Designed miniproteins, single chains, continued (3). Designs and how they scored, part 107

Each design is a single chain, and the fold is of that chain. pLDDT is the mean over its residues in the fold that is shown.

## One batch from the design tools (miniprotein)

Design m11725
Fold by ESMFold2-Fast:
Order: sequence, then structure tokens, then C-alpha cells
Structure m11725 (fold): chain A 98 residues (1-98)
Amino acid sequence: MMYKMKVEQEAVKKDTADVPSLAADGTVIEGEIERKLSSGIKVKIKETVTVENGSFKYKIEVEIEGEGEKEEVLELAEAAKEQIEEGTGAKAEITELE
């Protein structure tokens, strides 16, 4: 069976020193990295930064897709969650996808 897990974290940072002063409201900057592990598990990391009213909104999405053992996919999702939470100090959530 194919198992798909998504790990999401969203944070708003109000730091005028780090806010791009020339960015227009509604500016979206996206980065995406996709990696296939030797086990056949696919990991996709998407980062989105949205600029609104002089603040920026950080969104990190990690999508893990694998065939076989659900526990292996879940362990990778939990590892990603812990790493995001430790790096940002904010809570991340795991969602099982079909």
C-alpha cells in the first residue's frame, strides 16, 4: 500500500529588521526541493514566504510518500516535525493523506 504524510508549520514573524522594505504586499516567494530515498520513499519540501503589511509569513510543508510499511513513512514524518519545531520554536502538524 502507498502511504502519504504531510508535515506543516506556519509562523508569522514581525521583525522590521528582517522584513524586505521594497517587497509589495502579497509578494510570494516559493522554494521546493524533492528527493527520492534509496528505500523508494519520496520526500518533498516546500517553503513559502508571503509578505503582508510589513511582516512575513513562513510556511513549511514536508510531504513524505512511500509504499510498504506505514510505520517507516510515519517515522520520517515525525523526524521532520521534530526538526521543524526545534528550528522554529513553533508547533508543526502531521496529516495522513490518501
Scores: mean pLDDT 68

Design m11726
Fold by ESMFold2-Fast:
Structure m11726 (fold): chain A 66 residues (1-66)
Amino acid sequence: IPEVPEEVEEKAREIVATGYLPLGSAKAFEYVKEELVKQGVPVDDALLAAGTVTGRATSEVILRPF
């Protein structure tokens, strides 16, 4: 399973928090991906981070209980 760099995951979380986006939606995924790519994150890492942060079950495993 590809590993998301921690710094990329943190950026994705901040984008979701400031974007008022519903988690698990295609719109949230697309927005987070585009913002990460815009910030210079490689497309593959941006896709994985966006899916992780906007996803439901998988985000719990990767993000850990805060």
Scores: mean pLDDT 64

Design m11727
Fold by ESMFold2-Fast:
Structure m11727 (fold): chain A 85 residues (1-85)
Amino acid sequence: MAEEKEQIEKAAKIMELLYKDPSLVDKLIAASRQSNSPEVAKANEELAKKGVELAKEVEEGKLSKEEAAREFIKYGLELEAKVEA
């Protein structure tokens, strides 16, 4: 239960950082390419884009930070399942 709250807080902070500094998206994509896995690199790019989208919806008042963080975590798990399948 404490772990879930920590994951939500980390996700919210990551989303905020990605939204405020788009150069972090480029850095994450570059780092992901070093893994020599195009599928993992694509998943990380999609996750970063989703984080920026959700952070924008929070700024627009369409989602709470907690709702956005939960959706970000869910999307990350879906992407992870696809690359491991």
Scores: mean pLDDT 75

Design m11728
Fold by ESMFold2-Fast:
Structure m11728 (fold): chain A 68 residues (1-68)
Amino acid sequence: SELDRLLDEVHLLIQRIGGVATPEQLAQVVREYQEVVRRMSTLSEEEQIRLVREFAEWLRDRLRELLK
């Protein structure tokens, strides 16, 4: 399932950004993340909500740490 694949990819991506050392490397990871998000947006609304919801919890925690 594409949903399952996207979930795994985003999970790994988030983990990587947390380990980034340089701001330039962070920009590259963000770029890849943007691409994944764009592909996800092409999915159906119901599927998108489901994926986002499950990921939201995990992403929120990581994003908060990175943003700080």
Scores: mean pLDDT 71

Design m11729
Fold by ESMFold2-Fast:
Structure m11729 (fold): chain A 59 residues (1-59)
Amino acid sequence: SSLEAMQQASKAASQLGAETDERAREAERTQGRDVGLQVGGQGGQESVRKTQQILEQSS
């Protein structure tokens, strides 16, 4: 049981590290596809909101 507990702890630590690394790699890979949305998503949302307001004001 001690051996199993140790193996489980190692696996958990491995999963945590893998998840962090995978996230970084995915951000790098998908940056080219979601550049405007991922880098400065606030800017993208702001533009959409402004467009909607203009559309509502435009009659």
Scores: mean pLDDT 62

Design m11730
Fold by ESMFold2-Fast:
Structure m11730 (fold): chain A 78 residues (1-78)
Amino acid sequence: SDEELAEALERFERDLRQLEEAVREGRVSVEDALRGLDVGLGQLDALERHITSPSLQERLARLRERVRRLREELESLL
C-alpha cells in the first residue's frame, strides 16, 4: 500500500541521515559506509517496483540523489 511504501521511505530517510552523520563524525569506515549504501540502493530498487504515486516517486528520486552524492564523496576518499 502507499502508506506502507511511505513508511518504508521515511525509515530509509532516517537511516540515511544517521549514516550521513556517522560519516561526518568519522564514526564509520569508508568501506563500511559504501557497503551500507549498496544495500540501501538495493532496497530503493525494490521499493521503486511498487511505487506508482508521483509524490512517492519524487521522494524516491531525492533519496537516490542523496545516496549518489554520498557515494561519490566516499569513493573520492579511496
Scores: mean pLDDT 87

Design m11731
Fold by ESMFold2-Fast:
Parts: C-alpha cells; sequence; structure tokens
Structure m11731 (fold): chain A 91 residues (1-91)
C-alpha cells in the first residue's frame, strides 16, 4: 500500500487543497485497515477520492452511493467507502 506521503504527493499534483488531502488520507487509512485488498485497487482509490471530495462539498450518503453505483462500484464497496467516510468525520 502507498504511504501517506505518496498519497499526499499524488493528490497535490492533482490540485487538491491540504484540507481535501487530509480528509482523503484519513478515509483511505480507515479503508486500508478494514479491507487492505480493496484499498490497494487503483480504481477503488480513484472512487474513494471522488467520494471524499463529494462529502466535503456536502453530499449525502445517498448521493455518494448513487454516484459510486454509476461508476460501477459494488454494493459492498459502496458500504465500505461510506463507512470509512463516516469514521474519518468522527475523528
Amino acid sequence: LPSDAEIRELMRSLGLSDEEIDFVVAVYRILAREDPALAADPGVRRLLIQAALMRLAGASDEEIAEFLRKQGASEEQIELILAALRAAEAA
């Protein structure tokens, strides 16, 4: 799995703010703890970044779930990503 430094560097190169990067890193670390194999998938990482940014913009769980379904995510992947988003917010 990539380090926090590697994830942060990648997201800065994509134009994300430090606040957005901090939240995405927190969400990613929670997902990596719960499901390391899922967190290692580059496609899942892309979806997680988009979901985290939607959450920071005020999107509901339902709006994020619908977006992820349209991107081809499974219901299991959606549940894990949403759980990671909630856990990161509670921290």
Scores: mean pLDDT 80

Design m11732
Fold by ESMFold2-Fast:
Structure m11732 (fold): chain A 69 residues (1-69)
Amino acid sequence: PLREGDVVTITDALGTRTGTVEAADGTSAAVRFDDGSGALVVQEGPGRATVLDTDKDVVSRGTYTVTPG
């Protein structure tokens, strides 16, 4: 599961974004991307997630990779 301080690269319908996990609770993680955007990432399984952007009406499914922080 994602942990606070992890670096995450997410690929979804919006493209590829890299960011850092600011907070994590169970399968949910709050991620701040390098472009300044943010999202709630809900882990569906290893390397798979639902991504809810902070503009709450944008939901996508994607894959993710993790580099430990």
Scores: mean pLDDT 76

Design m11733
Fold by ESMFold2-Fast:
Structure m11733 (fold): chain A 85 residues (1-85)
Amino acid sequence: SAAREAAEAQAKALFQKARDLLRQAQAETDPEKALALYKQGVDYYVKAVEVLASLMSPEEAAALIARARATAAEYLALVEAAAAA
């Protein structure tokens, strides 16, 4: 359907934005600026997953979104720990 194709295209664009921000974060030499870019990158990653989840059953959507948020939180915790070392 047109709605499904639009959602898939939107998710693809959001994943690409997440990837671009995370690459910028990895290249950034200022730790505070790098952390801000990492936070933006994982936010776009979660948004992309939420868009894809809209194509699933409510139960599958909730589980996928919960896993994405947990993964994002764990990733940011590792980035913050590395910056503090």
Scores: mean pLDDT 88

Design m11734
Fold by ESMFold2-Fast:
Structure m11734 (fold): chain A 83 residues (1-83)
Amino acid sequence: DEELEKVAEKIAKLVVEGRYQEAVSFTIKFFKENKWTVEDAKKLAELVGKKLEERGVSPERIDAVKRAIINIGEAVSGGELYP
């Protein structure tokens, strides 16, 4: 999925640059605008994880980022970030 790859690359770049607030906001925006499911969040987390591993990020940090992406997907899908 071209869109997932593009989003994953943007998130990975923001994470390695330490721009975590922007990474979170960007992820939330894409989940809301595209009605992404928890399954899409899991796919995105795996793609981001691979990109972070390629950049030499530690496994512990990668696991934390992957979990954060899945948690955002669950929150958006569960209505916590919607009225």
Scores: mean pLDDT 79

Design m11735
Fold by ESMFold2-Fast:
Structure m11735 (fold): chain A 77 residues (1-77)
Amino acid sequence: NAAAAIRDLEPIVLNIFKDESPEVQEAIRKALEEGAASGDFDAAADRVLQIAESTGNEVKTALVLIALAIGRNAVAR
């Protein structure tokens, strides 16, 4: 279930960005909430990745990619 996988990823992804601005954290939360509501994992993943890339932090982008890969695998089950 894409919606459930996105909800399970939310605390993990928010923890990656806990030291970013409130605007970045809110944008990520909104992207994940909209993805969970629509059940569109790919749209949620694309939005979160774009936000991660906008921070310029390559380590955070890599952690997001790993978290999204785990979530995508959960959706496939």
Scores: mean pLDDT 82

Design m11736
Fold by ESMFold2-Fast:
Structure m11736 (fold): chain A 56 residues (1-56)
Amino acid sequence: GDMAERIAAGARAIGLSGMPAEAAGALGKQEAVDAGLSEEEANYAGQQGRDGGLAA
């Protein structure tokens, strides 16, 4: 849903801002889990955070 997209985008933005890829990925996944999102949504948020960190 909209919340899953926001969490994933936020994790990616934090990664792009200079957070290490693994930390940004872990943050995105944890925020998704805390928000009650599915495993698939949490994994997607984690991947977006990691990709952001690698692209920075």
Scores: mean pLDDT 83

Design m11737
Fold by ESMFold2-Fast:
Structure m11737 (fold): chain A 81 residues (1-81)
Amino acid sequence: PQEDEWRRLRELQRRLEEATELNRRNGIDPEAQELLSRAQEIIDEAERAVRGEVHVGNRRLLELFREAERLIEEATEIARS
């Protein structure tokens, strides 16, 4: 399970970096920037959980992954508009 969690975490980090760069290239939309900042906070929490620094149940970790993904997707759509 831990290997799959690390893979998901790294993929989310990559997508966040891509969305952040897209927003930067398109003039920095403040709504997209806020969503990206929230996604970063959630990813940081998920990273601490995956590292075993904080006990977060499996269900909560999956919720963090899904919420970060949703925020990144929403920010990407706004940045493209």
Scores: mean pLDDT 85

Design m11738
Fold by ESMFold2-Fast:
Structure m11738 (fold): chain A 81 residues (1-81)
Amino acid sequence: PALPEVVDYEAKAEPETAKVGQKVTVHARARLRLPDGSLVEVEATVEYTATEAGEKTVPVPLQDPRSGATVLVEAKVKVEE
């Protein structure tokens, strides 16, 4: 019924500039407001490999710890060559 609200988030790719085929690690942190008004902080790390050059947006799924519902936050990666 109710999804958590993303109050604040930070997502960073390491490295921020990668080459096609290079593995990138994306770290995300978010503060979520749950439907009951509670605030929680969640963190996730995902790996991403781009197959095409350009500026890419990588979605990082963050799971609400009470409902299991997932919210997406985004990180940017510049992919070269």
Scores: mean pLDDT 77

Design m11739
Fold by ESMFold2-Fast:
Structure m11739 (fold): chain A 60 residues (1-60)
Amino acid sequence: SEEEKERLIEEIRRYAREKGLTDAQIDAVVKAAETLFENGFSLEEVRRVARLLVDRYAAA
């Protein structure tokens, strides 16, 4: 549902902030997550990919 998608986007933003990502990096991860939703990916798949992107930015 749209409500579940919105909650996941907020979860992703919070996780990214906690990992020390810049606002631009957080926006990039959120945009990627929204693109995956538009392409029919599940909530679980989007969460997994978004977390991997956050972790990659944090490690750089």
Scores: mean pLDDT 88

Design m11740
Fold by ESMFold2-Fast:
Structure m11740 (fold): chain A 80 residues (1-80)
Amino acid sequence: SLAEKIIEEMKKLIEEDPENAAEKMIKLLEENISKLPPEMKEVFQAAIDMLKELLKKGHKLSKEEVELIVEILEDAYKKI
């Protein structure tokens, strides 16, 4: 599914460039959110909003923190 491919791409972004992964994940999610089912769109939008707020507050996201966000999204996806 598209959601599964987005999750896989986010994991790849974290592996290749962990320091910039959060910004790249936001772009990936924003580019694809309109193509997702409504229930999935809500979950992905919440993730976008959370990542943007953390970055806006000057919070430096660690590799572990972005990995946790991806795990939460993957768990949410599997329950739909």
Scores: mean pLDDT 75

Design m11741
Fold by ESMFold2-Fast:
Structure m11741 (fold): chain A 60 residues (1-60)
Amino acid sequence: GSPAVLEAQRILRERLGLTEIPVDGVLDEVTRTAIEMALTYFPGLLTPEEREVLRRALEE
């Protein structure tokens, strides 16, 4: 697993309440879709730093 993906999964769970997202550092379809959804529809619920983590995770 990727540290960037692991951190992104924690942000999705803690900030957006997506408790079904595993914290395993694997960029699977569920994790990728959740990141894309968060950045597209809910950027205002995230800090600039949290958005950067999510973008970095997609590059893995």
Scores: mean pLDDT 83

Design m11742
Fold by ESMFold2-Fast:
Structure m11742 (fold): chain A 77 residues (1-77)
Amino acid sequence: SLAEQVEANVELALEALKAGDIEGVEKTIEEARYAVENREETIEEMVALGVSREEAEEAVKAIEEGLKRLEEALKKA
């Protein structure tokens, strides 16, 4: 699912942070923050591309949870 792809990307970003890619993780956090702050626009864009509204909402929820994980990990780095 799209949410599973988001979760996989969050795990990759966490591994990148462990490897010292702070700038890459900061960029990922910025992009995730934009998507969450513009939630309805993000959902409508996914729906326009053929994703169901339910799947799009689950994907944005995964982005929001991933954002929290990445921000917490960055604070500890």
Scores: mean pLDDT 85

Design m11743
Fold by ESMFold2-Fast:
Structure m11743 (fold): chain A 99 residues (1-99)
Amino acid sequence: SEWQKWLEEMRKRAEELAEAGAPEEEVIELLKEALKKYAELAKVPKEETEEFLKAFDEALEGEPKPEDKRQFIPAAIAEAIANKISPEELIKRLKELLE
């Protein structure tokens, strides 16, 4: 499966960044790249992908309200990479966080 090969490469890149002590900005860029590719593989419309990216950016700014589940979007993407979660499963989880 094509997405499993890509995910193995992303997981290796994430491990290399962690070992190098890469700055937060590089980790954020990797997670955004992963979100875009996961959405592409799950055949998510561009408009929905843009909504996920906006929620990701908002999660990184200011102090989130405890009830705002969108704050967990970056962590959900990182967990998906680490645990080899399928594109369909990650998109399902992200949609639940936007509710």
Scores: mean pLDDT 80

Design m11744
Fold by ESMFold2-Fast:
Structure m11744 (fold): chain A 84 residues (1-84)
Amino acid sequence: SHMEEVEAKIKERFERLDFPGYLSLLAETQDEETVRKGTAELEEKVRKLTTEKNASALRDEMLRAIRLATERALEKIKERKKLG
């Protein structure tokens, strides 16, 4: 299906950017600044990877996925700080 083709392209592009390594960084770090810096660097790489005329929807979807992962990581860091 068209959605499966879009998801496959997102997965391929994320593999080129080492998105699994980024997710591992988010899981291990307890520093909000490290999360924000890593996120900004990955978003910049996504923008450079998705410069094709028809890539706007792909770019937006990838950036949305990164933002969701970043928000979850920041929430976990805040919760860990509350627990001591």
Scores: mean pLDDT 76

Design m11745
Fold by ESMFold2-Fast:
Structure m11745 (fold): chain A 98 residues (1-98)
Amino acid sequence: AEKGAEEALEGGKKGDSALAAEGAAKAGGAGAKDGKKGLEGGKKAKEAGEKQPLGRTGGEIAYLGAEKGYKGNGSGAAGGAIGGIGGEVHARIAKGEA
């Protein structure tokens, strides 16, 4: 849902990588379940995150996850979308914090 994308954005603003990762994962799940609404939430997080270096990773992952969930139309894709998001979140946090 939009709340997941907002959490990802807020985490980025505060430099809280754990909050950003959690919000991004929720946004991906919302994309699979809520379709366009989840996708729009992810897009807004990406756009707002572009203004902030720390927010960019969370926003991009939220948008990517929401898009994958939406395009998968939920059926059989929700688990893959959520799993993929988790992997990308971990990879980007490692790059940002390592």
Scores: mean pLDDT 51

Design m11746
Fold by ESMFold2-Fast:
Structure m11746 (fold): chain A 81 residues (1-81)
Amino acid sequence: MQSSRQLLGHIRAQIARALEDLERVAAEGDREKAERFRKGLEKMLQEIERIMEQLDEASRAEARALAAELVARADEVMAAL
C-alpha cells in the first residue's frame, strides 16, 4: 500500500514534467502539436484523478491545486496560439 505522501510525490513529479514539456511546445508555436499534447495531458489528468481517490484530504487538495495550475497553463498556451 502506497502512502498518500508517496502518491503525492509521484503526482508532483508528473505535473512538473508536463509543465516543462508544455513550455517547450509553447516555444515551438505549432498549434497542431499543442493540440496533440493537450490530448495527452487529458489522459494524464484522468490517471491523476484516479490516484487522488486514494489520497487523504490534505494531499488531495494539493494534488488538485497542482492539476488546476497545469490546466490553466495549458489553456493559456492554447489561447496564445
Scores: mean pLDDT 81

Design m11747
Fold by ESMFold2-Fast:
Structure m11747 (fold): chain A 68 residues (1-68)
Amino acid sequence: MITKEDIELMKKVIEAKNDEEAREKLGEFLKNSTLDDKERAEWGVKIGKEGIEYVKKELKELYEKEGK
């Protein structure tokens, strides 16, 4: 289940100023979040296949849904 700390890490990715910063913050989210190995692997596949802008958009949708 997503924690308040996970939500804070997602917010940093969403608020990143450029693609390089977004990738760095995504790495911090994947390393420090409560995600299991399967969930981390799924995000890794998404960044490789769709790119950082798509991942940032999905995280924003998740943040808006879970950040209530």
Scores: mean pLDDT 75

Design m11748
Fold by ESMFold2-Fast:
Structure m11748 (fold): chain A 78 residues (1-78)
Amino acid sequence: SSSEERRRQRQKELQQRIVQTAQEWNNLVNQGKYDEAIKTATERLEELRKEAERLDLKQVQQAVDDLLNTIKEEEKKL
């Protein structure tokens, strides 16, 4: 049970960091800081993806990929 609790806590932490990354992206884009927004979000999502892969957290990997794809589509509009 303690191992499952640790895995669940790590999953929640990574999911929270994904949400924070999306919020920071929106904040920087709204300020017109496009290069900073793209760099910051991409670097953070790549780190989160690697952590999720190491922990075999498939749902987190999918959430990271979904947000990364959203950012790439938004980048095309900037």
Scores: mean pLDDT 84

Design m11749
Fold by ESMFold2-Fast:
Structure m11749 (fold): chain A 109 residues (1-109)
Amino acid sequence: MIKGDLLFGRGKYKEAEKEFKKDSKDDPVSWRNGGLSAELNGDLQSAVEMYTRAGKLGDSVSFRNGGLAAEKLGDYQSAIEMYEQAVRSGGPDSTRQNLAAARAKLAAS
């Protein structure tokens, strides 16, 4: 457990994000909690980056969470790429629905 986990538990999301960026290293759970902290703080760009790091370290759920954050930014191309990675790595079944919806939005734009 790093200082970021304590700050996150206390609802101090901006401070938690800073600590997770500094101390998460190769821990996918810390990067996922960092991404969630960034998302709850409204820093969607950092959320995508931190969720991507967590996914690459083996947390397939974080690829799906990063795709959702990318959609909130209107970045459907990045959302599609992250959802595809989540599907390949065994992420939640709902990810296939997110992927189909994001592809439809990109095609309509």
Scores: mean pLDDT 84

Design m11750
Fold by ESMFold2-Fast:
Structure m11750 (fold): chain A 65 residues (1-65)
Amino acid sequence: SKLEKILQEVLEEIRANQDAISTMSLAEQNAYLQELLAPYKKELSRDEYEQLALHVSAELEKIAA
């Protein structure tokens, strides 16, 4: 699906930037999430966007732990 393709691309970008993400505060992680996902707000439904944001938020939290 479109959501699955976007999720894969976003997770690949997060993995490429994991060293920078590991140094981020919670506030910086939230700012990064908003910037990263902003282009997809018009491409996804509200429910799909929320699912994407939850998966991405969980991945950022794991890297910064």
Scores: mean pLDDT 82

Design m11751
Fold by ESMFold2-Fast:
Structure m11751 (fold): chain A 89 residues (1-89)
Amino acid sequence: AAAERERELERLREEGRAALAEVEAIKELPAEEARAKLAELGADPRRVALINLGAALEALERAKREGASEEEIAAAEEGVKEALERVRA
């Protein structure tokens, strides 16, 4: 059912936002530690896909919040779609 698919997609969006938040927290660490942890995350294709999804979701939310152009919002929506497809594949 469509509702089950929407719940699955929302769960993936939440996982993506959480993965991006983890990256942002790592960037607050000393440069040496941040580089090591980011390299570790970069070695996991699933984690990379979730981080990219989180970034795409943040970009779309920012564009809508700031009243960006129709073209910029459309580009951000395509970014979210592509990131979701990468996580699901």
Scores: mean pLDDT 81

Design m11752
Fold by ESMFold2-Fast:
Structure m11752 (fold): chain A 104 residues (1-104)
Amino acid sequence: MSDEFIETIKKKIEELGKEKGLHEGIIEEMKKVAEKLNELVKLKGASLEEIKEFLEKNNISESLLLPVYAVLNQDEKLIKNNVLAAILNEAIKEAEKETGEKLF
């Protein structure tokens, strides 16, 4: 995954997060998720406990556990019903369109 793709996701997270009225602290935690996406994609199909361990090792808030799980598994129902998951998923999809790279 290129640095340009990761930086584009981080930019989209900030734009969408501010538009949705997210606190700066949660926006920064979501940017940490973007920085670790090269490693996180290897956890596609992993359990919630495995994803939780990864987040803890990388000092990422547990508030992002369900969002990360939902996006990695492309769980449309969880993404639709969780605001952080929806923002993270949309940021990734917009970055894929802008850069031509794909996460999945």
Scores: mean pLDDT 86

Design m11753
Fold by ESMFold2-Fast:
Structure m11753 (fold): chain A 85 residues (1-85)
Amino acid sequence: SEAIERIIELGKKYGIGSLIGLAYILAGDYEAFFALLEKVHGPLKPEQKEELRAFVERQVAELRAAGITAEQVLAEVEKDAQELE
């Protein structure tokens, strides 16, 4: 998704790792999400990854049910970025 790629780009530009993590979660790219977490916090146990994945999948499903899309997140982030420049 172009929206996901743009959110990652902005997260890298401003050094906001949580935004990069959110983009991976919204894309359903849990492998990239866990790789990012392990880079910062060190290796995660398989049981921790399974629990975190299940939790995050539930949260993402709730966000999607509320109508929150990657495009909406991008629009909000771009608006905030413009106010910082």
Scores: mean pLDDT 78

Design m11754
Fold by ESMFold2-Fast:
Structure m11754 (fold): chain A 90 residues (1-90)
Amino acid sequence: MDKELEAEILISFARMAIWLAERSEDKEEAVRLLRTAVRLLREAAKVATEKQKPEILEAARRAAEVARRLGTEEGRRVAEEAERLAREVE
């Protein structure tokens, strides 16, 4: 698979997972979706071109914000993972 296309697909799925997490009324479901998003973004970062890194950074920051807003311990842990990924890509 083309690495740029692979990164694009992974980023798209991560963005969808974040969008679903923001709309979930179940905090446990939101945490699972955000963990999936962070995992997908981490995989995307391995194959992404320099042009795609800003998109990964933006998505990781969004995931961290959504996770922080959950107000749960698990949400805080996911936010810390997303914030770490954002620092690695920046």
Scores: mean pLDDT 89

Design m11755
Fold by ESMFold2-Fast:
Structure m11755 (fold): chain A 100 residues (1-100)
Amino acid sequence: STREQVIEGLEDARKLVDEILRKAKQKNEEEVAKLLEKVRELIDKAIELVEKGDYEGAIKLLEEARELLEEAKKLSKDPEIQYEVDILIEKIEQIIELLE
């Protein structure tokens, strides 16, 4: 189902956030790490909203997550983190399209 596909996609996005967050902390990019922690919270809340059938609420949270990821990419000095954040943005955009 679309709901199961979206939840799986959000769980995959959550894992990628945790990997990037670990790298940001290792590289002492504290402001990038703070933005990624907020993105993690938004994804967790989006999963709950999708499970409840609140797709409009989930889209709104994912759009906020995308904006924070774009900010994290601009603040990061690390090309690997910038690249992985771009992949995460693309995943979030695909999930939003599935919910629309």
Scores: mean pLDDT 90

Design m11756
Fold by ESMFold2-Fast:
Structure m11756 (fold): chain A 71 residues (1-71)
Amino acid sequence: SPAERRIAALEAEIAGLERQQERISEIANEEVAAEKDPAKREQILKQKEEQLAELQARIEELRRQIAALRA
């Protein structure tokens, strides 16, 4: 059905965003491990938290769209 195809597309988009979250975490962890300045480490972690929160909000929006299509 059109709804099933849309759900599959939304699930694929969520999977893509979850992979982006994983990559951001990996990069930030590597940058933190290489950085000796505590203030710069804190800045990296803050930027990571902000980017992950933005992606998580988008994932939750897409999950709400899937729930509506299943109703």
Scores: mean pLDDT 91

Design m11757
Fold by ESMFold2-Fast:
Structure m11757 (fold): chain A 58 residues (1-58)
Amino acid sequence: RKLTPPKSKVEEALRPESPLPARDPELAALLRQVYTAPNEEEAQRARARLEERAKGLP
């Protein structure tokens, strides 16, 4: 356990990159944006969108 990891939501978004975006090209584009995001702000935006999209399939 570590107590100094940055509270970066972008890392969480990178995890589901495997199976999810393969089914939905739009999700792939969003994850791609998070994947290549230059800043946390942009990654956060893409992640938020990605989560909204993924919520379409509970």
Scores: mean pLDDT 59

Design m11758
Fold by ESMFold2-Fast:
Structure m11758 (fold): chain A 101 residues (1-101)
Amino acid sequence: SKSETLNYIRSRLLEAGLPQKEVSFIVSQLKNVPNLDKLTKEKIDEAIAFASSTPLSKFKSAYVRPLYNLVVENLGLSENTVKYLLVLGEVAVGRKLSDLL
């Protein structure tokens, strides 16, 4: 279910060292993402690992700047929150990780 997928993402982001406040923000944003429940645990783990290891400057998505302005500039959250939200949102709609570079 979508609830089980969101709980899994929450647990994995906390294990990745992201603060509770930032994890809660990401989970709240992902609640309305279509097809999130179609993500396997393996795909979620790959997405989180990819976001953790990839500098924000390497992402070639039209959503990078709007998310950075919202998350970092307006809300004072970390660049890691931008990366996790971007990557998890894009893979939920069927985008390949390689297409984000």
Scores: mean pLDDT 86

Design m11759
Fold by ESMFold2-Fast:
Structure m11759 (fold): chain A 98 residues (1-98)
Amino acid sequence: MEEKRKKAKEELIEWAKKVAGLNEESVEQLRKLLELLEDEEKAIEYLQTVEKLSEEQARLVVKYLKRLLEAFEKGDKKEIEKVEKEFEEELKKAIEKL
């Protein structure tokens, strides 16, 4: 339901503020990205064009944000923690390719 998605997006933003220490500007960027996430290709284009990420990095971010959003929709704290750890590992691997 649309209501569950809206709540999940707000929960993800609140998590990002608490865990990642995002400032107000970064929170607004995340809100915009979450709106675009319903169209994966548009989200990838946004990350490449606005955030200046590579295609590999943009696809990685979109993949993990989608998984994290689904975990918040389900209220699955263990899955949120698992996604967070997997994202950290994959992000490190993507950086090492530079």
Scores: mean pLDDT 73

